# Designed miniproteins, single chains, continued (5): the designs that were tried, part 79

Each design is a single chain, and the fold is of that chain. pLDDT is the mean over its residues in the fold that is shown.

## One batch from the design tools (miniprotein)

Design m18737
Fold by ESMFold2-Fast:
Structure m18737 (fold): chain A 120 residues (1-120)
Amino acid sequence: TTTTSLTITVKKTEKNELEVSAEDANGNTVTVEAELLDETSALVKATTAAGLHVEFIVHNLKPGETVVISVTVDAAGRVLDFSLKRNGKEAGDDFYLELLALAATAAGRAAQEAANARHA
């Protein structure tokens, strides 16, 4: 069984630009990209060297704010555990539910691709 732990840092600048970085607990390279969907929402995508892919949306991100997401995923991209901090404080339940739902959706897509054909 293979699991990967990721720490993803998302910053919004005063110029409405996103600065993103990511690292895993083993020091492996993590590719991360982010795009603003609207004035306060950002789509974040992270891909590990092992090919694990996680997607999520950060809501209510203001200029100058930093969000740190720590997540543990399995080989299919399923979220096993995670924690959120916003400007060094614990994030609320609504923020947690949004990120978990999107990660579950990404894992479902990866599992469907791996199956090649429908289960019948």
Scores: mean pLDDT 65

Design m18738
Fold by ESMFold2-Fast:
Structure m18738 (fold): chain A 76 residues (1-76)
Amino acid sequence: MKEELKRALINGDAERILELAKKMTVDEIKEVLKNTGITYYLSDEEIEELARELVNATSVEQVKKILDRIDEKRAK
C-alpha cells in the first residue's frame, strides 16, 4: 500500500492516488508524502494537512487540484 501510493504520487496518477487513499489513514499518507521527496519544501504541519485532504478527497478532480498545489508551491 505505502509503496504503491509513493509510486502513484511520483507519477501524478490521480486515479490511483484516490483508490489507495480510501484504504489508508492520515498518518500512513503523511509518512508516504514525507518519504517521496515531492514535499521536501513543506513543513510537517503542511504535509499533515495535505494527507487529510487526500483522505477526504471524493473525486479524481480533487486529487488533481491537490497535486497541482504541490507543484505550484515547489515552483516558487
Scores: mean pLDDT 76

Design m18739
Fold by ESMFold2-Fast:
Structure m18739 (fold): chain A 96 residues (1-96)
Amino acid sequence: MMEGKAELTELSDEEKEELAKKSGVEKEKITEAGLKKAKITTEDNVELYGYVWKHKEGYYIGNATDKDGTRYAVIISEKGEARASTEAEDARELYK
């Protein structure tokens, strides 16, 4: 498990269109999911990039990858505090 800080940014219209094409869904469904782009910097200075959506409890959940393509499940607090794990199949497991 890795801990760090996250920066959340809005997806551009072009990024939403690309994700819609890759996922086979309409652009509006991506907007409805509240999807945001996440950049996470861990305490070990590893950068992770991915997409997260807002959970009803106010935190963000999703997945991110490092520069080597390793996939992490991620959870991000409203304050931008992040946890990432390769062992968690569900990001909610990081909240035990």
Scores: mean pLDDT 74

Design m18740
Fold by ESMFold2-Fast:
Structure m18740 (fold): chain A 62 residues (1-62)
Amino acid sequence: MAGESALLAAGLPTPSAEAAQLVTELGRQGVGDPAAVRAAAERGGLSASDGQAATVAQILGM
């Protein structure tokens, strides 16, 4: 799925193109752990809480 949709579903209202691409790549690689999601969001300029990162990881794990 698109990383942008996962970030929005987790309550991150303005995902940057960079953050969306990094999260999408994690999904393609099958990496759904919250720490990796949080690191990808932070590299894209977003501050994600542990709960938001966990939600994105669960969505990517589908």
Scores: mean pLDDT 73

Design m18741
Fold by ESMFold2-Fast:
Structure m18741 (fold): chain A 118 residues (1-118)
Amino acid sequence: SYKKLADELLEKGEKLEKEKKYLEAAVEYIQAGSFYYKAKDYDKALEAYEKAIEAAKKAKDKLGEAVAYKLKGEVYYKQKDYETAARYYEKSIKLFESVGLSDEEAEKNLEKAKKELE
């Protein structure tokens, strides 16, 4: 099941974080969040993505931080909290730009969230 896979990935991320392997922990937390999202466990998806953001910050991985913010925004969008979704998409876009990248998906998702607020 998606939830069982997510639980295993979350535990793996926590073990890696305890070992101060923050880059690897962030990757496992992003994967855990994605499987919680597929399981429709949005609270656990948000928890996993928040852990990914904090691990990415400790790793000084702006790209991983940008990805985690984008995915966190997708959860809020799914919950129809378009204002919070837009805020996280904007954070993601700024982080991608700070490393010389654009993310078309985050930009399209921001536009969709803004249209829902009209």
Scores: mean pLDDT 92

Design m18742
Fold by ESMFold2-Fast:
Structure m18742 (fold): chain A 66 residues (1-66)
Amino acid sequence: EEIDKEIEFALLLIRYAIAKMAGDYEEAVRTAEEGLKFVKENNGSEEDIKIFEDALAEARAQLAAA
């Protein structure tokens, strides 16, 4: 149960990192939004929420600059 949530969290972070490294900021925004929704729906910590909020803000800024 907890390990399944940890795996999903890690996969979301990996997907975000891959999208960012590829310069696919549309996908990075989608993944960060999905991750933020996931952590909020699963009672994630403030630290976990901040990770995806910061990721979303960065991805949106990069997308706007493209």
Scores: mean pLDDT 82

Design m18743
Fold by ESMFold2-Fast:
Structure m18743 (fold): chain A 70 residues (1-70)
Amino acid sequence: DLSREQAITWTVMMLEMTGEIFDAVLQGDEEAKEQLEKLQKEAMERYKNGEDPRVIAKETRERVEKIRKA
């Protein structure tokens, strides 16, 4: 079911984002924390605007990888 797949994708992505923010806090990386919190807020606004959560998740994960390596 596509709607169920979209809901699962959104939920998993939000849990992953929460974990990434906690990891940045534990490592004392204030810049990464701020960038990840901004990215999470952007993802939430995109979801609220009716964008496909699979597209949001793909792009959000790519940006998390870049933040993690900076």
Scores: mean pLDDT 84

Design m18744
Fold by ESMFold2-Fast:
Structure m18744 (fold): chain A 64 residues (1-64)
Amino acid sequence: MEKYKIVLEFVEAVRRGDLKKAQEYLEKLDDKSRSLVSQLLVAEARGDKEEVKKIEEEIRKLSE
């Protein structure tokens, strides 16, 4: 499975409030991907748009 795609599916599930789907996708992620999505959610909760962009770029690098 493409790690980047699973990360995107997880983020979309969280944004929609679908915690059951979010949990299923989270379990498919490795430790690095889990760390990045946790940082992304914290940045989004804070409203830090610049930090969100930086973390999204790091997540994109996981697809390479």
Scores: mean pLDDT 76

Design m18745
Fold by ESMFold2-Fast:
Structure m18745 (fold): chain A 65 residues (1-65)
Amino acid sequence: SESRREKLKRELVRLASEYLKQLPGFDADVHREGEAAEGFVGRYGVGSNGSANALALQELAEREK
């Protein structure tokens, strides 16, 4: 089973991929896009305060329903 943190990380990568697709001049294919999205999330993703950020992301995801 996937942990809550793992699901949120996957959601962040998905959102980063969608963001990168919208950037002009970015040559995105599936592999390159995923790799770039992971790097993007690594820079702006959950750091030492992982629990608070994870809860905030989960709350935002629930608000979209």
Scores: mean pLDDT 54

Design m18746
Fold by ESMFold2-Fast:
Structure m18746 (fold): chain A 86 residues (1-86)
Amino acid sequence: SPVVEELRAMVDALVAQVEELEALLRNNAPASVIQAQVDALRAQIAAIRAAVAAHRDELSPKELVEVLMHLIAAEAEALLGERHLE
């Protein structure tokens, strides 16, 4: 399904954004750079959640669990970034 392929691409982008934020936090990047990456990651999480809600019936249970696991990991990284900025 084109929708499932688009969702996979969105999840791949999410994973890359998580890895980028993790690297920025490890290297103690400037607060403005970390904030921008946190904001981008939060926007991608919201976009994927909206896509899952809109196309729920097109996802197998296995595909849904895989997307949700990536969203949980991304949420945890965003929270770590937000905590770093405090």
Scores: mean pLDDT 89

Design m18747
Fold by ESMFold2-Fast:
Structure m18747 (fold): chain A 59 residues (1-59)
Amino acid sequence: MEAKREEARELVGEELLRNGRVSRAELRRIAEETGLPVSTVSKIARELEKQVAEEQAAA
């Protein structure tokens, strides 16, 4: 199971709730903290940004 990806999703989610977006600096910080490549964290951030935008638009 990809526990590191789940941790990255949580950290990205927190940043989106706090700032409405994830900056490049935050993507790099989350990548360092989780041990994932920045490209992987960026992909997770895009997926969650899309999901949050859909939820906010619907409600």
Scores: mean pLDDT 76

Design m18748
Fold by ESMFold2-Fast:
Structure m18748 (fold): chain A 62 residues (1-62)
Amino acid sequence: SREAQVAQILRLAGAPADASAETRALAAELYDALKAGNSVQLQRAAAELVARTREELARRAA
């Protein structure tokens, strides 16, 4: 299912199990871009997912 694939993307990206709605939305956008074969959206979603995951982990490390 789409939900299962999005969850797998979050795990592979190193996102926490209780990741923010914003981080989850970026993983969903990444999955949708992959399915559509849209390289521009894929690159954008991947970069944003990495950035948001790093920010979220940094905030939680405190």
Scores: mean pLDDT 82

Design m18749
Fold by ESMFold2-Fast:
Structure m18749 (fold): chain A 84 residues (1-84)
Amino acid sequence: SAEALKAEFLARVDALLAQTRARVAALMAAGDRDGALQTLQDTAAQMGRLYGEVAPHLTPAQRAEVEAHLARVQAELDALREKI
């Protein structure tokens, strides 16, 4: 169902954010600032690709909900970038 696709997408995005936080922290501890910045770019690109795959299968209301969640996640990625 579209609701199941939405739920799966949101869970994948949250998992990517958690993985990105851990990887950025590890890279910064190793002194790899460029690797940390690249990790943030790669995560943003991955989220965009995943959204492109699911968006055609969602209703407009579900897309709006997903886009609001992506905006929150992007704000958290931006906050991580400010610490680099």
Scores: mean pLDDT 90

Design m18750
Fold by ESMFold2-Fast:
Structure m18750 (fold): chain A 101 residues (1-101)
Amino acid sequence: GLDALRAMSDAELEARAEALRAQLPAFAEEKGVDLEKVEKEFELHVEIVRYMRKLVKAGLSDEEIEEKLKETEKKALELVKEGKYEEAAELILKGLKELVK
């Protein structure tokens, strides 16, 4: 469910994002992955959370969001299975942006 996003303030979201950004260089080094790629993927997920908050503040239920994103989430899952995490995140973000319009 999206109850945690309803309870979270914009300040709490940004503070949590900042704290996690500070950990990305150490995470990238530990996992042997490209820092630029990890940072880009992280920023896409932060934007996804921001748009989800906009939808829940607009009064959409968890069920309405899930139903409207169902096909997009299915396609994103196929991309994740292929290791295309950035493309999957971009697809979800595009779907969320269309719902906020």
Scores: mean pLDDT 80

Design m18751
Fold by ESMFold2-Fast:
Structure m18751 (fold): chain A 94 residues (1-94)
Amino acid sequence: MSPLEKLEALANDPSLSPLEKELARAAAGATRLMISLGRVEEAEEFANRMLEAIQNKDYDGALELLREAAERLPDPVLSRLLLHEVAQLEKRLA
C-alpha cells in the first residue's frame, strides 16, 4: 500500500477523530497535487512524514508539514487554498 493509499484509508477510518480524518484528507490532497506537478519523490516523503505525525498524535507537526508543503507549491492560488485549510485546522486545535 502506497503512502497516499494509507492517508486515504486514514481519512475514511471511523476509529479516528474528526480532526485526524481531516488532517489525513488534507495530506492526501496535497500529496496528489504534488504528484500531479511531477514532484513524486517529494510527495512520497511528505506523505510518509504526515502518516508518522498523525499516528503519533503530533498535530502541531502535521500542521507544520502541511504549511511547508503549501509554501512550496508553485501555484499561488493552490498555495493560498491549502494555507487557508491549515488555518482552519489550527483553529480547531486552539
Scores: mean pLDDT 82

Design m18752
Fold by ESMFold2-Fast:
Structure m18752 (fold): chain A 88 residues (1-88)
Amino acid sequence: TPEQIAKAREIVRVWQLVVDKLKQEGADPSSIAKMDAKIQEALKYVEEGNFEGFEKESLFFRQIALRSGYSSDQIEILFQQAYKQLQA
């Protein structure tokens, strides 16, 4: 639905802010490249109105962050900070 696609765009903005912060903190370039690739795939699905494809990519984005050496708690903190930044 249009409402689901609008929400998906907001979530992708959160991912972009998380990746930007990780770049600023000197995160591993190969991990950043993998996360950027998932953002590009998610944006394609959002543009196509494919919410199911977006949700699938959303799960993989979180897994890439975990495999990049970040704990679940660190990932949750990053997402919360990004949501707060979008509302500012």
Scores: mean pLDDT 74

Design m18753
Fold by ESMFold2-Fast:
Structure m18753 (fold): chain A 67 residues (1-67)
Amino acid sequence: SFLDAARQLAALYGLTGLSDAQLLRLLLHVAETGKFPSLAEARAIAAAPVTESVAALRARIAELQKQ
């Protein structure tokens, strides 16, 4: 699942205690850019306020994976 992929990605940065939305935002960033962020960028992405729903984040990641 996208959440399992996002948890694996967060683990690479040593990030723990993230919400599902925070996890999916990190995965979305990688899907959009095709690049792994730096540790500082990953922390900033995870720490950003939750403005997007889990369902919307999943839909966007699914679209990008088809491209």
Scores: mean pLDDT 79

Design m18754
Fold by ESMFold2-Fast:
Structure m18754 (fold): chain A 104 residues (1-104)
Amino acid sequence: DVEKKLEELKKQIEEAEELVKQGEYEQAADKYLKIGQAAFSLGTEEGFKLAAEAFLKAAEAAVKAKNYELAREAIEQLRRLAEASEGEVKEFAEERLRRAEELL
């Protein structure tokens, strides 16, 4: 069940990446934010890492869309994820958080 959900979320990331390629930055940011929230809710290390990447991509796309409110929301979600994480997953999330904060 969790593995199937992770595969479905990875496909949704590919769809969001296509939106970025098309210049649909706000739609991509919203989609990445939702993917990150879904991945975080799985409560697994792989889910947390996928969520961290998705929240970073959401912030990057939101900044390209000049939607700084949406970028701040993505960064806040990534901060909460880092605070909820431990060990190597925490380091992974904190690295993405630093990169996201540098966008603003």
Scores: mean pLDDT 90

Design m18755
Fold by ESMFold2-Fast:
Structure m18755 (fold): chain A 120 residues (1-120)
Amino acid sequence: MEEIKEKVLVVGREDSPLVKALKEKGFKTLIVGDDLSALLKAIRDNKIVVLTEPPGLGALPFIELAKRPEQKIIVAVPKSTPKGEIEAYKKLGFKVIEYDPSKIDEAVEKILETVKELLK
């Protein structure tokens, strides 16, 4: 558990229920809002990054340039996210977690399982 917390950065917005729940689990968190430069730095500087919100299609070319092959990105997206956007994330090698925003505890458990799988 301690090793998991040291290798993972959770990224999102200040008022995100997922950010709050993962911070309470002891994960490192970074509030970036709409700051693309802060997001790209987080990706460059961390082996595993959990994006608690979809970064959007416009960010993907910049993320592709910043990401190295050894780095892992998990993105948690609401089930309302367009399928084409989810497919674009998967094509870049992201681990995509679709979640119901009314069931944050289930989203947290899916994120924890995915993180554990990436650290095997």
Scores: mean pLDDT 80

Design m18756
Fold by ESMFold2-Fast:
Structure m18756 (fold): chain A 61 residues (1-61)
Amino acid sequence: SLEEARLQVFREAARRLHERIDELEKKYGRPPSWDEFHAIVREVAAEMRRRLAELEKQAAA
C-alpha cells in the first residue's frame, strides 16, 4: 500500500541519518557540530521529500 511505502521511506531516512552521523564520528573521532548535524539532517530530509514525491506521482498514475 501507499502507506506502507511511505513508512518504508521514513524508516530508510532514519537509518540514513544514523549511518551519516556514525560515519562522521568514526572519520573525525568526535560528535558532529551543530552545523554538521544540521547539514546532514537537511540532506536526509531533502532525499526523503524527493522519495515521497515520487511515490505520490506513481500513486496518481
Scores: mean pLDDT 83

Design m18757
Fold by ESMFold2-Fast:
Structure m18757 (fold): chain A 65 residues (1-65)
Amino acid sequence: GNQQQSILNEIKNILKKYKDNIAAAAIEAIKVLEKFKPLSNEEKLELLSAKNNSELLSKVENLLS
């Protein structure tokens, strides 16, 4: 829906801002996602395990599906 696209756009902006710091990008992505739904500790750890921006974006997209 429209909400999912808005979240993805905000995450993409975070990735651009923190392009060289994946841990910071993941932390900021978690904050954005938690504005829309509560995340489990396992879901947060999965996002924090991302090794690069592409992997983090993929994990966010899968979590929103």
Scores: mean pLDDT 82

Design m18758
Fold by ESMFold2-Fast:
Structure m18758 (fold): chain A 76 residues (1-76)
Amino acid sequence: SMADEAVEAWKNGDHEKAYKLFLEELKKQLKENLPKELSEEQKKEVEELIRKLAYEAKTVDEIQELLAKIVETINE
C-alpha cells in the first residue's frame, strides 16, 4: 500500500517521498470516508502534521500520536 511505501521512505530518510506518500494516502482516505470537504485551515493543519510525521518523527509511537492528531483535526 502507499502507507507501507511511505513508512519505508521515512525509515530510509527520504522525508520528501514519505511526506508525499502520506499526503496521498490521507487524501484517498478522506475521499472514501468523509462526506464533508475540509476547510483551508484544516487542510493546512493536516499538511503540517504530515510534514512533522515525515521529517520529525523518530519512533512508531510519535507516528501514532501524529496520526491521532490528524484524525482529531479532520473531525473538528
Scores: mean pLDDT 73

Design m18759
Fold by ESMFold2-Fast:
Structure m18759 (fold): chain A 82 residues (1-82)
Amino acid sequence: GREELRRALERAAEAAVRFLTEQYKREPSPELEELIEKARAALEAARAGNVREAAELLLEMQRPEASEEEIREGREAVERAL
């Protein structure tokens, strides 16, 4: 239950941080910087066991631009967790 949810959110947040950071390296923008901050906050919340906060932050975040498979995996993890 909760442990599986926390791990799913942690994985989704880690994926988001990775994808957004890679995008930022290619084309930095204030919007992307703000999304990276949200992704990091979601990761910290998930690691601290604040599953609701982590889920809300991930849902509010715009989908990171990356491979279709990784985006799908991250979004599915968040959607199944809620």
Scores: mean pLDDT 74

Design m18760
Fold by ESMFold2-Fast:
Structure m18760 (fold): chain A 91 residues (1-91)
Amino acid sequence: MSDEQEKTIALFRAAAAHSEVFLAKRMAEKKNDKESLKKAEELEKKLEEIYKKLKDAVKNDASLEEIRKITEEIDKLSEEIRRVIEEILAK
């Protein structure tokens, strides 16, 4: 319920998304799926940009509303990453 808990949850969700994109890239490479690999690399780039926003927001003591918006962006990217993993697995 503290602001610190919300920030910690956001950071954990970002870490989970990084793990998911790493898995997606590895799976695409193993299957020689160049299209899915390219999609995973684009999502990794977007995640890196959002993660920088999260770090800046935490550092600058941004509002919980701002932290929650960034977390929502991370969650949406995580869904896209999971979709890429599903596409790779369907092959």
Scores: mean pLDDT 84

Design m18761
Fold by ESMFold2-Fast:
Structure m18761 (fold): chain A 67 residues (1-67)
Amino acid sequence: GVSEEELDVEVRTALALIYLAIAKITGKASERDIEFVREALEYAKKQGFEDSVKILEDALAELERLR
């Protein structure tokens, strides 16, 4: 099984990708969605989940371009 911290990171990463998909479809990222992904990235970094960190960094960069 996964740890609670790993599950939290995975759920936050999945939500970040959903927000990115919506922003790409609409052509606009909201400040709330950008902030959510930023907070998810910091949490993933703190917990040391490298794969999630990379996904969240890429997602944040794309969301900021759609800002």
Scores: mean pLDDT 84

Design m18762
Fold by ESMFold2-Fast:
Structure m18762 (fold): chain A 69 residues (1-69)
Amino acid sequence: SNQEILQETHEFFARVSDVVDEGLKKILALRKAGASEEEIEKVKKEMKDKVNKLLNDFNEKIQKLEQES
């Protein structure tokens, strides 16, 4: 239903927001500490991987909700 899709969408964006917030806080701390670009890129990659997993999981849930039984 539209209500279930809306709820799953809100939960997806909340989870993405948490990943981004955590990752940005780590990047800011690393920059302040004078960390290498390689260390910063590792955090960015970890964020991207987590967001991609959330997106894949979300897409699977939406496909199941749209699919006729």
Scores: mean pLDDT 85

Design m18763
Fold by ESMFold2-Fast:
Structure m18763 (fold): chain A 102 residues (1-102)
Amino acid sequence: MEEKIQEIEKRIEELRAKFDSLVRETLNKLAEKYKDLDPVEFTAKMLRFIGDLLDIYRAAENADYEKLDELIAKTPELSDEQIEVFREIAELNKELKKLKEE
């Protein structure tokens, strides 16, 4: 059991590293897309996206699949690869919770 928990935690860490890389790429693409907006509108768009990412990440950490799917559907800026990472994090957190709650 402890060994399996360690393997899941290691996989979650690997997914977090992949997530950081993908988020940087998406933020760069959004900055390019919104570069011609005034600074206030640009800042508002970027902060909204960051807020959405935090909500999605929280849903994945909680293994709240219904909330996760709802938030993903509302965030069209996400790539398919980012969506797969969030879903895998949710699955791993669900398994981790079951192992710890036994």
Scores: mean pLDDT 79

Design m18764
Fold by ESMFold2-Fast:
Structure m18764 (fold): chain A 84 residues (1-84)
Amino acid sequence: MLEEAYEKGYELAKEAAAKPTPEEAYEFLYRQMKELLPKLSEEEREALIKGAEEAAKAIAPHDPEMAQAIGRAMREALEETKKE
């Protein structure tokens, strides 16, 4: 369901932001997204990404490097999923 996918994306981004470094946040979120995205419909993928993007936007004013790492993980995982 779209709402569940959105909430999952938001929670994963928050969990990533709790990591000690932007690098660990990137690796965590990239791995989680690569596992989830292939199992989702296009609409669910969009909802998941939107949820994670919304969390990253909330983080950006306080920790811009962390927000950038989260954004990169989402974009790179989505790009890899589309190639496969």
Scores: mean pLDDT 82

Design m18765
Fold by ESMFold2-Fast:
Structure m18765 (fold): chain A 66 residues (1-66)
Amino acid sequence: MIDEKIEEAKKLAEKISNPKLRDYYFSLIDEIKERLEKGEITEEQALAFLDSIIDNLKKEVEKEKA
């Protein structure tokens, strides 16, 4: 479900301590939502973009712990 992927991405972005990087990821999530609402992308494309963002966010969270 796309709402669950958006929520997961937002929760991961909240863990980013760098506010500029956090804002960047929130802007990406909001852009995907806006594009989906406007019909510019399909639900399948939105899910693929969110999965990519979630993967990147997981890497950034791990990088901050190192």
Scores: mean pLDDT 81

Design m18766
Fold by ESMFold2-Fast:
Structure m18766 (fold): chain A 106 residues (1-106)
Amino acid sequence: MDHWVNGDYLSAARDFRSLGLQTGSSRLFVQSGLSFEQSGDFDSAISMYNQALSLDPNNSGSWTNIGQLYQQQGDFQSAIQNYQQSISLDPNSTLSQQNLQQIQQQ
């Protein structure tokens, strides 16, 4: 909503990405992905979540975030696959379960 902070989100995304590359921290790649989402760079966001998952494949939240981005792009097949991975790792992932049901219903 606040167009003023979009430049700050892109700067933050780049800084978190650089720190993630230097430290190998999965959490920093997640923060970078979230910041790229806020800036509207969805391809970079997906790339950062995939980097996070390469370091911590059991991070169900990153699978959920990738699923949401594919769903927003209309790639329902990729969204379903990512939500199913999230649910497999964390059966209590209510967001992934809800979004998966929404895609499968209509």
Scores: mean pLDDT 82

Design m18767
Fold by ESMFold2-Fast:
Structure m18767 (fold): chain A 87 residues (1-87)
Amino acid sequence: SELREEVLKIAEEAAELLKKGVPVKEVAVRFARKLVELARKYNSPRTEELEELLRKIEEAKTQEELSRHMLELFDVVSEILKEELEK
C-alpha cells in the first residue's frame, strides 16, 4: 500500500528528528501535521478527526496530555491502515 509506505516514511522521519535532539513536542506536531496532509491527499473520511487531534497535540501543555493525544493519533492511523488493507 502506497499510503502505508508514506505513513512509515513520516514515522521514520520523526524518529530521526528525535535522535538529533529536536524537542519531542516539535516532532509530535510535525508528525501529526504530516499525517493530516496525507489524510487530505487520500481523501480519508478520518481527516477531520486527525485535524482535531493535531489541534490537541499543538495545545498540549504537559507530557501526559501530549502522550495521550499521540496515542489517540496512532490508534486512528492504525485503523485507517487496517481499513485500507481489508478493502
Scores: mean pLDDT 84

Design m18768
Fold by ESMFold2-Fast:
Structure m18768 (fold): chain A 55 residues (1-55)
Amino acid sequence: MPSMQELVDKLKEVVEKASPEQLAKVNEVFSKPNVSKEELAKAVEEALAETRAAE
């Protein structure tokens, strides 16, 4: 995730295309009180990777 814009774009794709389970996982990370951009990026990347693996 070199930029916030890229992170947001990936998150939007995950939210729109990922399964409910993947969305719940990302939502849990976003609900953490002290989540960092790195953790958000990792959660989005993991959800995207799992979506790609399922395909």
Scores: mean pLDDT 73

Design m18769
Fold by ESMFold2-Fast:
Structure m18769 (fold): chain A 68 residues (1-68)
Amino acid sequence: AAAARRAEEDALAAELRKRQGLPLPGRDPDRPERERLLSAIGLQLQAIGDSLEKGKIENPPLQEGPVG
């Protein structure tokens, strides 16, 4: 079922892109590189989010801001 589920996910992604008028994967050689980078960033953010959840620190109201 793993291969079938992956195919279904790809079909959903293709349908979303078609609705936005974007080209299908495999036609733009530069696109896979960007998607891989975005996916890696997404995984990084997910790990940070999980760490924050485990810390039980949702969002402190006012803290020393690094950005001021």
Scores: mean pLDDT 63

Design m18770
Fold by ESMFold2-Fast:
Structure m18770 (fold): chain A 74 residues (1-74)
Amino acid sequence: PPAPLSEEERKEYRERIEELKKKYPIVREILELLRNGESLPGELYEELLEPVLKNREAIEEALYLERLLRYSER
């Protein structure tokens, strides 16, 4: 499993997530849905498909960093 994150690493990851949310609004929307324990609704997924594909790397990076933060904080 990943080692516990240092306070510096948590700060860097939070700042990176905020940067991604600022540059790619779709990242914020997806993270909010997942934070609320909701899966993406099929209809919303279809409407977001093109922006999701276009911003796939940013979305994946944000999800990865959120997972690391939650793993270290739980």
Scores: mean pLDDT 68

Design m18771
Fold by ESMFold2-Fast:
Structure m18771 (fold): chain A 113 residues (1-113)
Amino acid sequence: SPAAVRRALLAALEEARAALEDILAQLEAGRISLAEAVARFRALVDALAARIDAALPHLSPEEQAVLESLRATLEGELAALEAAKTPDEAAAALRAAITSLENMIAWLRGTLE
């Protein structure tokens, strides 16, 4: 059902947010390199994109547009992380991605009522 698809996407978004929070924490603690943070974030974006693609045929055109906008935003934040020259710039890109996921989670929770 569309509701089951939305719940599966919500779970994937919540897992992605937790993974990004962990990447940020490890990067700020100096436990991982910028290159490792980029690799982990790229794998997360690719996995989330696959989950979105699987969900799109079960969603309205308006919902599809919102999810495509999220995908574009996350790709932009990944590019910002790849271009980061300082730990602060890298942390800012990761925090922006976390905020984008939090906004999408809040929006998607509203559609499950």
Scores: mean pLDDT 86

